# Designs tried in a protein design run: designed miniproteins, single chains, continued (2). Part 107

Each design is a single chain, and the fold is of that chain. pLDDT is the mean over its residues in the fold that is shown.

## One batch from the design tools (miniprotein)

Design m7735
Fold by ESMFold2-Fast:
Structure m7735 (fold): chain A 110 residues (1-110)
Amino acid sequence: SSEEIKEKTDEAIEIIEEQTKKLLSLIKNPEIAEAVKEAAKMIIEALEEAKRINASMESVDEIIEVIHEFLSKVREIIEDESLSDKEKLEKIKEIAKETKEKLEEILKKA
């Protein structure tokens, strides 16, 4: 139902906000922190758009899967002590780009 989709979307927004705050607590480099903040903002905007257009439950579930993959990959990069800050920034920007493309594709069919 529309109400269930709205509730699930709002819960997903809360999760991304909370998890982003936790990730930011692990980041000392301000450029990496900014990249993570910008990616989280883009994801929240996609969730708000899904809510605005009354996207299907299937589309919302796909967005949530993309969010979990994004958060997992970003955490792995941040925690990888073998990577330089430059390499971490480049990898996070690439993941953000891939995430944006996936979200745009889901919203087109929503």
Scores: mean pLDDT 88

Design m7736
Fold by ESMFold2-Fast:
Parts: structure tokens; sequence; C-alpha cells
Structure m7736 (fold): chain A 98 residues (1-98)
């Protein structure tokens, strides 16, 4: 689920496991069509916690996931495309931390 993927992304970021981060971002993108209203609520609550208590990178990742899922569900393809680009930029930023 996207909720589980969001949690896995946060753990990978905390651990500095760049391969796991890349894999989770790919899985989130692939899973977007299966996202439901209930999964959104759970992911939103989890992301709120990460935004309050996470590292700056975890906060950015959580916000991008929420915005991306919202845009997809609302049919805002232009916003979804922009956030996909930002996900790729985030992956490059994470790689640069090594």
Amino acid sequence: SLYALGRRLAEALRAGDLDAVRAVLDQIQAAWPSFTAEAREELYASAKELMANGSPLEKEAAALILEGMGAKLDGDEARAAELEKRYRELAAEIEALE
C-alpha cells in the first residue's frame, strides 16, 4: 500500500539507504493508480507526523508524496507531472548526500 511505501521511504531516508529510497519512489509511482480515499487518510496522518518530527529531507519527501497523490486523484495531470519531476530531483539530491 502507499501508506506502507511512505513509511518505508521514511525509514530508508533515516538509514541513508539510497538504493531502498530509489526502489520505494519507483514503487510509489507504480502504485498511484491503486490509491484509495482510505489510504490517502492514513498516508496523510503519517506524513503529518513526519512533517512535524522528521528530518528536512523526510519532510520534503512526505510533502511531495501527499501533493502527488492528491494531484493524481483530483485529475490534475499537469501538477502530477511537475511532482514527478520533483521526485526525480529529490532522488538526485539523496544520491549527492554520499
Scores: mean pLDDT 64

Design m7737
Fold by ESMFold2-Fast:
Structure m7737 (fold): chain A 67 residues (1-67)
Amino acid sequence: LTEEEIKEAIEKIEKYVPDKKFTPEQVRALVELARELGPEVLAQLLVKYAGLSPEQARELAEFLASL
């Protein structure tokens, strides 16, 4: 991941959860999980750690999996 892609991902996440802030390392970990485990598992993690709704989590997981 480039620094620009990480910044875009953080900005996207902040739109859904403005009270949560992710580090570049956390974003990289989420992208790796999306690629290795699939967007369904990533969506579950986003619900647990970011407090997203299942619908928001799926949309964001699909975005991160595309990186």
Scores: mean pLDDT 76

Design m7738
Fold by ESMFold2-Fast:
Structure m7738 (fold): chain A 91 residues (1-91)
Amino acid sequence: SSARKEELERESQISTLLAQALQAIRDKDYEKALEYAKQALKIAGLDESYAEDVVKALEKGIKEGREGLTVTQLQSALIDKDGERIKKLAE
């Protein structure tokens, strides 16, 4: 259905933006990482105030060698519109 295709496309866009934010963190471009995080949140229909928590969660994922799992967990939280889960992933 059209709705299912739009949902999958939104999920793909969120995943791509989170991967771009992760790469920006590796490149030490914190401002660009925040911009990608804000774009992902906007597509998900969440408040851009969660952008710092998204970036912090990705930084933690890199530090722990679990960045792939962190991207997956953040993608799930954004799709579910679960801001509290985003905050918890940043802790």
Scores: mean pLDDT 88

Design m7739
Fold by ESMFold2-Fast:
Structure m7739 (fold): chain A 129 residues (1-129)
Amino acid sequence: SIRDILNAIKANPEQWMTILKQAPEPFSQVYELYQEIIKTEEGIIFQIARTLIRDGRLELAREYLAQLSGDLRKVAEALLLAAEGRLEEAKELILSIENKNLAILGVILLLRDGYLSVDEAVELIKEIL
């Protein structure tokens, strides 16, 4: 179930990619999309922004986020909003993402990085699907 996959990620945050790869759709599709993204220049910028957000370096993260575009920028912006304590705005932004797999990625990263409960993540993914 969605809940079982999200519980596995919450319990083993460092293994989140492996969990997605082994999970059924849509999670396996999110994994495949993210693997393609991280091969791009924009995907490298996204990973830098996310690392800076997790390290609490929010001003520098915002500078890197400005170099992103489209739905990927919205994912990074939602992570930044959550780190600023603006979780309801982060959730609203995730729900505005047109690419459903990127929206689900945003939920997974919010959960993995500790901003979201499993219950909140389940509700968001059900709303996206």
Scores: mean pLDDT 91

Design m7740
Fold by ESMFold2-Fast:
Structure m7740 (fold): chain A 53 residues (1-53)
Amino acid sequence: SLSTEKINYMKEHEDLTDEEILKLADEVDEKEGSEKGFLVLEVGMVAKTKYKK
């Protein structure tokens, strides 16, 4: 699904900005619904926090 692809993309690109993560989550929200969009946002923000150390 789109949400899974975006989550995998974010895990491969841990250097994404907050704005980029928000845009990915928004795209998933519009196409797959708000629950999936929010999941993508949470995963992306967690991955970024871990990367920043």
Scores: mean pLDDT 74

Design m7741
Fold by ESMFold2-Fast:
Structure m7741 (fold): chain A 68 residues (1-68)
Amino acid sequence: SKAEEGKRLLQTALARLEAGDLVGAAVGVEDAGKKGLISKEEKDRLLALLRAGDREGAIAELRRLLAR
């Protein structure tokens, strides 16, 4: 399902980010956005945090989205 696919992609992005792979996390966020699994606003917010190097903020936002 779309919800299961979205959860899997966001969990993978979170795992990459926790491992310090910000580029891999950003690729996962872009992919989720292109597939319509997160909103454009959610995608843009996550990418802005990653671009700023705010790893903790990006982790918190990914956890918020997963808690939907």
Scores: mean pLDDT 82

Design m7742
Fold by ESMFold2-Fast:
Structure m7742 (fold): chain A 94 residues (1-94)
Amino acid sequence: SRERFLEAERELNKLVQEAVQKLIDEIKANPDLTEAEIDARFDELYKEVRKKLDEIAEKYGLTPEERERLHKSLDVRFETARKLLRGALAQAKA
């Protein structure tokens, strides 16, 4: 149902928020991190969350089409998070 899809998306959003916050905390602890190193860590977090998306899809009984929608939602969220992270890093170094 749509309700199950929304619950799956909510759980995915929580994982993305937790992953991004962990990276922000790491950047604050390591001010010498380069943009390239941050991008590499962000890409690893994206890969890990993408794997967990399959577990979420199974947990909520999503169809293949709904799973594809979650993947697209994840891509958009990580693109947005990357832009926000770059902004936060620029501000911290100013």
Scores: mean pLDDT 80

Design m7743
Fold by ESMFold2-Fast:
Structure m7743 (fold): chain A 83 residues (1-83)
Amino acid sequence: SEIEEKAEAAAKKAVEENGALVPALVKTLVDPNAPDPLKELAALTISRLPKELVEPYLPQLEAALKSPDEKVREAAKLALEGL
């Protein structure tokens, strides 16, 4: 699928850049004003990353599970499914 292909490409790039893109992915995922497809893409990308690159952001992702925004909660759940 298109979103899975984009997530795989983004995850590969994040690994190649030693996690430099991870803060931007997390910021997009937890932003209630970000478009839903971008939150989903960020979540799927994070779920495909090595645990070591995601570990510093686990508190922020866990907090997002309790967000008042339903799409932020859904995205956080998707991101954490890879852990």
Scores: mean pLDDT 83

Design m7744
Fold by ESMFold2-Fast:
Structure m7744 (fold): chain A 98 residues (1-98)
Amino acid sequence: KAEELIRKAREYLKKAREAAEAGNIEEAIEYALKALRYLLEAMDLIPSVPRSLILRAVALQIELVGLSNDPNVTPEDVLRAIEAAEELLREVEEIYRE
């Protein structure tokens, strides 16, 4: 169950990165938010995930929502948020494989 959610988070982060690299900011943010939703659901199913990682995921959701409402948002801003989400996913995957 958690493994399937982790897989979906990875798939949507890949789509988010591809959209951001193409300059499709709105689509990139939508995919990144979807990935973070799956990641948060996966973390809820993994009892060894520290609260600090959950708070990082929530902070990234808030940041991405802020970027979606920023008229001056750049693809680079979205890519930075995607990179942070990718790193968070790697840390969650490492804990899950322990």
Scores: mean pLDDT 87

Design m7745
Fold by ESMFold2-Fast:
Structure m7745 (fold): chain A 83 residues (1-83)
Amino acid sequence: SEEEAERLLEEVRRIAREIEEIGKKDPENSRKLILAGGVAEGMAGIAYGVGKATKDYEFAVRMLEKILEKAKKLKETKDPSEV
């Protein structure tokens, strides 16, 4: 649904910002984590945008769920190579 796609987009944006904040405080992985957070947010925006333009919110939800899962794993592991 459109509402579910919007909820997932906001959730990815929230996790991406948390990853960026972790990156700012991680001396070894700072650049990689900040970049990975930005990429996750960008990909989520594209997935939602495609769903909105095509009205295929099921596609948007599927893509956003995959992005969210990877973003959550990145936040947990703090290692971009683990996703």
Scores: mean pLDDT 81

Design m7746
Fold by ESMFold2-Fast:
Structure m7746 (fold): chain A 73 residues (1-73)
Amino acid sequence: SPLQNQQLLEELKGKSQEEAIAVVSKFVFEDDVQALVFQSELRGKSCEEIANILSKTSKLKSIAAELTKILCP
């Protein structure tokens, strides 16, 4: 939802890339194992690949541009 997306963006302020990736992964998946798999998928990817993954993730696609700026300044 737009409110949940805005809350996520606020929570990411001041976080490192690694911390932000962990928060985003937990936001997408309620299951801890799925969240860890997604976190591992984003970790070690180029900024272009991260942007692509975020844009293809249904729960994140509306804020993918904003998330990419946070994860890849």
Scores: mean pLDDT 81

Design m7747
Fold by ESMFold2-Fast:
Structure m7747 (fold): chain A 86 residues (1-86)
Amino acid sequence: DLLEYLKANPEEYKKLVEIAKELVKKMEELGAPEDHLEKLKKLLELMEVEEPTQEAVEALLTIKQIAEEFNKSKPDEKIEELLKKF
């Protein structure tokens, strides 16, 4: 269970939150549409919790999926590196 693992490993959760923030920032730099960026920023807000929640984990996985889809259409080495850290 990913949620139970992240609750037991708060340092790992903090790292995943930072990776998600870096992915969103890199997608913005690469010209992702503003409406998509607004959705991604709302997902990041759900992750701004001291202890991981089910909603925060789902938001994190959704950001990962969006970044994977973005990277397929517009490949970037930094996005690929960040995705490997998940």
Scores: mean pLDDT 84

Design m7748
Fold by ESMFold2-Fast:
Structure m7748 (fold): chain A 112 residues (1-112)
Amino acid sequence: DKVLEARQNNAQGLVYQALGKQYFKKGDLEQAVVYINKAITRYFEATKFDSNEYLQLARTEEYLGEVYEKRDDYKTAARYKKDASRAYKKAGYMDLAQEFEQKAVRWESKAN
């Protein structure tokens, strides 16, 4: 059942996202990256069955960008801001998509 599969991916994504945010608050940036990436993978799988999941994907990619900013890894932060922009566009949030595209360009400029 594809609907059940989408719901299971979303639920697992929410658990991983919560764990990633807890590690980020504790300053464990390595574990934050691990769990946020697990959440992104689950939300991406969910988008194959429910396009409404693009908003959750975008927000999670945005948050991973913030984790890499805290690590002073602006090149990787820029990549995730571009991914967030793309997901916001697919979710229909055009103003947020443009904002994150501009943030990605700014962080690429800081990387080199």
Scores: mean pLDDT 86

Design m7749
Fold by ESMFold2-Fast:
Structure m7749 (fold): chain A 92 residues (1-92)
Amino acid sequence: MSPLVKKFEETLNRMLDETDFSNIADQQMLAGSITLAAVMFVRYASVEEQEEFLKVLEELLKRAEAKGADPSVLAEIRRTIEAVREEVERRK
């Protein structure tokens, strides 16, 4: 795993663990942070790093669902995952 991917995995999982899933604003901050990270990976990371990061996002989505994240927040994360997946497939 790329050191960059590992750093973002650790950072985003920490943010998720610190998120108050009873607070919609806190959940929106998490979703926004995930989207910004995905934009950075699409623009600057290799295809291999993008594929590794896609797996990180998929696990993050599962963890958010398990913690009872709002359906609107889950939908935003799913849209981000699909955008990264489309970019990876386009570059194969």
Scores: mean pLDDT 84

Design m7750
Fold by ESMFold2-Fast:
Structure m7750 (fold): chain A 59 residues (1-59)
Amino acid sequence: VHLYEVVRDVPADRAAQLALRKGDRVEVGEELPDGYLGVRSLVDGREGLVPREAVRRIA
């Protein structure tokens, strides 16, 4: 139910931000202030923050 797909490449340009590639799958654990999501990458299991607009819910 918390499965999202990355819709654009995301750089690791902030201390807590995950670098992600378009088409990657992530599990969303929490919604944070300022439009960020706490996610876990299903590619490598890494956890971090991504901008909400960089992902789309798929399940």
Scores: mean pLDDT 77

Design m7751
Fold by ESMFold2-Fast:
Structure m7751 (fold): chain A 74 residues (1-74)
Amino acid sequence: SMEEKLANEAAEKGTKVIEEVLKKKGIDGQVEAMEAGYRVVEEESAKKNMSEVTLHYAKLKVSVALADLITKML
């Protein structure tokens, strides 16, 4: 669906920023990485007029991606 496409694109952009923060700061940067990822998803949501459900789903995807990245660093 279009909503799934929008959520995936927003989450991919958020995850990319998370990867950049973690590369620079390591595990100690995990809170900053989450905040940066959420900010990107919120900006994409505003630009594309995403529904609240789609925004929350994109944020959930970003949270899962961060957890997976942190696990690989442990």
Scores: mean pLDDT 88

Design m7752
Fold by ESMFold2-Fast:
Structure m7752 (fold): chain A 86 residues (1-86)
Amino acid sequence: SERRKRIAEVAIKLAEEAGDTALKKMLEIDPDNPEVLLQVAEIAYKMGRYDEALELAQYALDVAEKNGDESLVERAKKLIEEIKKK
């Protein structure tokens, strides 16, 4: 889908800008990995890139909910709330 492609492109670019070669490689292999996407969203948040952090965290939440990963759901929701306070 177009959303999936956009999320992968944004996440890969952010991982590259952060110098995280391992995250970039993981995204190239599995662009829908919600754990990796959430890690990149946390990096974007620390960089002050709140719009991109929110988009990535929201997508990671959507995938984590579909997978029944309650731990990732909680992490994503917490990050989204922190972003919304800015």
Scores: mean pLDDT 86

Design m7753
Fold by ESMFold2-Fast:
Structure m7753 (fold): chain A 66 residues (1-66)
Amino acid sequence: STEELIQRKIKEVEERMRESGYDRAEFIKAMMDAANELHDEGVSLDDIALMLQEIAERYQERLAQL
């Protein structure tokens, strides 16, 4: 489902961020990669926007813990 795919992408971006030490350039690239993959799969712009918001919120929360 779209929901399961989005949750998987959120997890993949989180793991990638952790591996990079929460580098901003890598974060931007990871978000762009995830958005492009979902767009290529025909996922709606609304669903992509919600995923990007969730990823950004999680990234900011992790930065606050550093």
Scores: mean pLDDT 82

Design m7754
Fold by ESMFold2-Fast:
Structure m7754 (fold): chain A 88 residues (1-88)
Amino acid sequence: MDSLRQQVQDLIGEIQRLTDEIKKETNLLKLIGYALRSIGLQIDAEALLKKAKEQGDQKTASLAQQAIKQSKKNVDLALKKINNLPDS
């Protein structure tokens, strides 16, 4: 139903905002925090995917799969930025 779809859309919006924050961030501790936050959002997206599949909501399931993929990309992006920070 639309309430589950709204939860996934809200989650995607949060994931997209986090992508933008990671792209602009150069502080190591904040990047670590964003990586951990992205892992949490992936877990939330996987829970919503399970619920969508149980309800037979194919559209919401597809959106939840996109959220999972984008959260994984955010973890990768944060880790790549951490590895590429200039050595002090």
Scores: mean pLDDT 84

Design m7755
Fold by ESMFold2-Fast:
Structure m7755 (fold): chain A 77 residues (1-77)
Amino acid sequence: MTPEQLAKAQEVALTAHVRLLEALGLPDLAARVREAFEAGDVAALTALLRSAEPAIRANWALAEEIFTAAEAEIKAI
């Protein structure tokens, strides 16, 4: 995988997480996740995603649908 392909895959993964959080009614958390990713703040990103785990787990069918679509996009890179 080239650095360009890796960057595209990371953007797809970020977009999937942001869309999921927005769909779960957590737009402020989605915005903070995007900001942490763009800042390269891995510790903040990890903490924010961990705080979302209970909501994601409760809505796993939606999470699975969004992540499956993201995997297909990454596979096409």
Scores: mean pLDDT 80

Design m7756
Fold by ESMFold2-Fast:
Structure m7756 (fold): chain A 100 residues (1-100)
Amino acid sequence: SFEEKAREAFESLPEEVREQLIKRLLDAGFTEEQAERLAELIAYVVNSEGTGLFKRRLLLKELGVTSTDPLEQMLAIADYFLKHLKNFEELEVALRSLAE
């Protein structure tokens, strides 16, 4: 399922990378459960095969991100959405749309 793929993408990341992504979302005011869900979607958007590569490159180019480090790319995407969207439901819908 989509949920399984997103979880697998997140769980494939090094522990230190997962911790930094979760911390960024917790610092933004989300609950632990919300942060985990958003982190899974962000990981899937950045690391998904095929469709994710085009969406990632286009978004990162628009944001002016030149780094090829997946953590920096994931944090840049998180920061972009957190500036424009303030609630969990809006963020989940936006990230899910990019991940599909």
Scores: mean pLDDT 77

Design m7757
Fold by ESMFold2-Fast:
Structure m7757 (fold): chain A 66 residues (1-66)
Amino acid sequence: SSLVQQFIQELYDWARKNQLSEEQRQSLDEIVKTLKLLSTTMSPEEVYEIGQKMFDVFKRHVQQQR
């Protein structure tokens, strides 16, 4: 889905701008992998909603490690 693909691109763009550690990049890759897996059974809109929640948690975690 273009919606999910665009969102994944936004995740990687954010990662590039925020100079993630190797461990943080691995965590982001796991999120992307999860979103791709969910896309096989869920609607693009549902995947996007879950993705936004996962991304918000991830961003807070990254900020706490700085």
Scores: mean pLDDT 84

Design m7758
Fold by ESMFold2-Fast:
Structure m7758 (fold): chain A 88 residues (1-88)
Amino acid sequence: SMEEEIKKKLNATDVTVVETTDHGETQWSVTVTKEVDSMEEVEEFKKKLKDYLENEFGYKIDFELEPKIFYTPDGRRMATIGLTVTKT
């Protein structure tokens, strides 16, 4: 699946892809969560995800959500990147 491919490529903790069709247009919401040690690592991971979606799947990045930072109960810092993509 696309989720498994992204998870392997980015070494991510979790990946969710949601397909939505509205007025005949199909878009995919891609949400990737990864453990990070710095904000620089968040930016690198975001760039890597965008490059991977464009080059391997042929998607266009239409919208990018602000990265969300949170902590797990065991104290790990996690970053979630959300992108909306369409097919070119």
Scores: mean pLDDT 82

Design m7759
Fold by ESMFold2-Fast:
Structure m7759 (fold): chain A 70 residues (1-70)
Amino acid sequence: NLEKAITEFLIRLAERGSESQEVLEEIAREVGKKYGVDPQELLDRVYQRSYGRGLTVLQLGRLVVEKLKK
């Protein structure tokens, strides 16, 4: 499920507190494998969501975590 993969990717990224290329690719591989989603497709979808909101991927991840705490 791509939607679940995107959510878990953003949560893990927020926990790591880094958006370096290596960290993004590492989390995408792990989450992609867990949900049966291509890592590059997962990254592209995450970039589309963050870009559409004028946020970096890490900023989007932090916003998602803040909403889940409520």
Scores: mean pLDDT 83

Design m7760
Fold by ESMFold2-Fast:
Structure m7760 (fold): chain A 111 residues (1-111)
Amino acid sequence: VSDEEGNGLGGKGLRLSESEDKEEALKAAELALKAAKSKSTRAAGGGALAALILSESEDKEVALKAAEAALAAAKSKNPGARGAAVAAAEELLKSEDEEVRELAEEAIRAA
C-alpha cells in the first residue's frame, strides 16, 4: 500500500484495503506453496521465505497455506529453504489453530 492511502482519514478506504490485503495474502501463500514444492533450489528458497513472512498472519487460511509451504520447503534439498521453513514453523507453533500447529510440528521434524 502507498503511504498516501495509509494517511487517508477514511474508514471505508481502510476496510477495502484490508479485504484486498486478505485476497493478496492468500494468493501469495498459494504461490509460496507452489514455489516450495518446486524442484528448483532457488524457487524453494523463495517459497520458504514467503512462508516465513506469511507465518505471522492472523488469518487461518493464510496461516494454513504458510504451514503447508513451510512443510514442503523443509523437505527441500536447499539448506537455506529448510532453515527458513523451520523459522516459519516455529512462528506458526504460536497459532491458536490446532491444524496449523500440527503442520508446523511436522515441518520441524522433516527439516
Scores: mean pLDDT 72

Design m7761
Fold by ESMFold2-Fast:
Structure m7761 (fold): chain A 70 residues (1-70)
Amino acid sequence: MPVYDYPLDPNVLPEELLGERVRHVAETLGLKEEDIEELVEKAKELANKPVDEIQAELSPLIKKKLEEQK
């Protein structure tokens, strides 16, 4: 069903919006609350950077936490 939801700006994301998005993704992946909080905090620090830089910083951290989770 169609829904009016504009995609996030691919260049720069606001801190609050990026933090909420990262939290949602981490919760969906089943990460622990402490790991989710760490990722959200890191994402907010990077929210004023281009998306590719944010991904380069967060992707290895997310992968590491997923590998550690059972």
Scores: mean pLDDT 68

Design m7762
Fold by ESMFold2-Fast:
Structure m7762 (fold): chain A 96 residues (1-96)
Amino acid sequence: MQEELLEKIEKILKDTLDAIKKKAKENNLPQSVIDKLIELAKKVYNEAVKTLPVKLGPIAAERGWSQEETFEEILKEVEKKTTEVPNKLLEEELKK
């Protein structure tokens, strides 16, 4: 993974954890919910970072993507999953 992409991917996780904690403070969420959201974010992040390069490699070759374009798609998918999935779970908990 390129250094710049790794920085961006790591920042996505940190920003997601920050956002979860901020919203939890505002809504006095139980620590168990916060822990679950953090666990989910880390799990989704680790899975995406490890699996997406392998899955997108053949697709990139078929579509004629450059290495840079392939890394951009990986970054977008990591960002989407790491930010959106925990936020959706947070929204569900706030509706209760």
Scores: mean pLDDT 74

Design m7763
Fold by ESMFold2-Fast:
Structure m7763 (fold): chain A 59 residues (1-59)
Amino acid sequence: MPQRVEVTLGDEDQTFTAERDTLLTARSGDHTVEVRLAKGETVTLSVVDGRPVFSSPRW
């Protein structure tokens, strides 16, 4: 089973890098998004219009 990690987002972006196969749950208010990350994968989570948004850091 992948490791489960939950993050709660406020007004600031949060960056997460997976050290192993991980199921990442991001929450903002009543909205939740889940993404499965492979070892070494990095994601940035931000809040857009009150909803958590997943993006890869490339810019």
Scores: mean pLDDT 74

Design m7764
Fold by ESMFold2-Fast:
Parts: sequence; C-alpha cells; structure tokens
Structure m7764 (fold): chain A 65 residues (1-65)
Amino acid sequence: MEELERAKRTAERLKEKFPELEIVGIGGRTISIRVNAESVEKAVGIELYAMGEALEAGHSLRLAP
C-alpha cells in the first residue's frame, strides 16, 4: 500500500513539473507515462528524469506511445 502511495506522489510531482508529461497509468510496480515535447532532446531529458524518480519510488518506468 505505501508502495502505491509513493508511486502516486511521484506521478503527481512529475505531472506538476512537466506539462508535456502525461500519466497513462500506475499498475503493479510500473508507472506508465507519455511525453509530447517539441524536441527529441527535451523528450529524452524528461524521460530520464521520470525514470530516476520512478526508480526512487520503487517502480519501473514504461513509455507509452
């Protein structure tokens, strides 16, 4: 339960920090996101940051198309 609450808080922080980031879902140990950024450089930066935050929360990151 605390694991899911931690994931939800991480997802909330990510969405607040990056308007380009959408939370597609949270399931099991995975946070699923979608990133729509104007450049590949910006998208990669957001994805790497999100991966680090998800791992810190004890979850894996999944990129949705």
Scores: mean pLDDT 78

Design m7765
Fold by ESMFold2-Fast:
Structure m7765 (fold): chain A 55 residues (1-55)
Amino acid sequence: DNHKRLVGEILGVPLSEITDDTTLEQLGFNGWLRGLLEERMKTEFGRTITDEELF
């Protein structure tokens, strides 16, 4: 699942800082970035993001 990679690209965070234990909430994720990530996930992977995947 490439959603963490997309989060890293959107937030400008290196992938090495994003682990399986890292939450989007810890990265300072907000409603605007959620919308941007959701649109990109639909475009790139054809799926909707759930709150569990975001936080």
Scores: mean pLDDT 63

Design m7766
Fold by ESMFold2-Fast:
Structure m7766 (fold): chain A 70 residues (1-70)
Amino acid sequence: SELEKKIAELKEEIDKLENEMVTLYQGYKAALAAGDEEKAAELRKQITEVYDKRSALVEELNKLEVELKK
């Protein structure tokens, strides 16, 4: 069904964002260890952007999963 396809696509996109978040957190920790405050601040901003995007997709996924159960 179109709903099942959309759910699968959202799950794949969420997984990609979670992997991106892990990479950004590793970079953030490295920047902090190096005393690179400017790079740490930039990475923190990117982490927030990825977090917000993931949160929106998780909300959409939850709505579609509720619809699928009807």
Scores: mean pLDDT 87

Design m7767
Fold by ESMFold2-Fast:
Structure m7767 (fold): chain A 67 residues (1-67)
Amino acid sequence: MELLIELPTMSREEVEALAETLSAAFGAEAEVLSDTTIRAVFPDEDAARLAKQFVLTNEPSAVITEL
């Protein structure tokens, strides 16, 4: 399961910290594509679903696209 996560209100440092959290907490292979964008590959659909809820709870303006 692959997600593209856009974080228009976060700093680069916050985006990098979120990518590290997605890897550590959800087992994602997370890559920072830009100052406001993360691409994350999750091990399963449940991990991706929980990660989406986590991101939207902490940053409601996030735009998440399933790839």
Scores: mean pLDDT 86

Design m7768
Fold by ESMFold2-Fast:
Structure m7768 (fold): chain A 73 residues (1-73)
Amino acid sequence: SRLEEAVARLEQLRAELEALIASGEMTLEKFRQLMAEIQRVLAEIHAIDPELAERLAEELEPVLREAGAQLKA
């Protein structure tokens, strides 16, 4: 389904974000590109299942905070 495809895409984006954080290869450009994709996919999930989109966004919050902290260092 479109929902399953969107959720799988979000999981791939999260894994990419976590890998960049772990490797120290996070750049402002890569972060902006990933954030744009994440927001697009979350909006797609929200259109189908708003409650799931909220939970997935909450689960991403710590990872996004870590990425932001690395970029400010």
Scores: mean pLDDT 85

Design m7769
Fold by ESMFold2-Fast:
Structure m7769 (fold): chain A 76 residues (1-76)
Amino acid sequence: SMEEVFREAEAVATGLKLGADYAEKLSKEIKVSGRQLLEAAFTAGAAYANALLDPNVSEEEAKRIAEETAKKVLES
């Protein structure tokens, strides 16, 4: 249904924002390029959306997975 598609899109949008916020926070402590920030945001968003598709994964766990994913991108 359109509602399901919208919920998935909302999860991706939330993940992208969370990834971007985390990347911005780390950019104050380490030198990262705008490209790395973009990669971290998109990868975190995808990880968050994917995690939320599993009914056994809580929103808190999905956010943790997204943040860990963003950190790995920025530490590369």
Scores: mean pLDDT 75

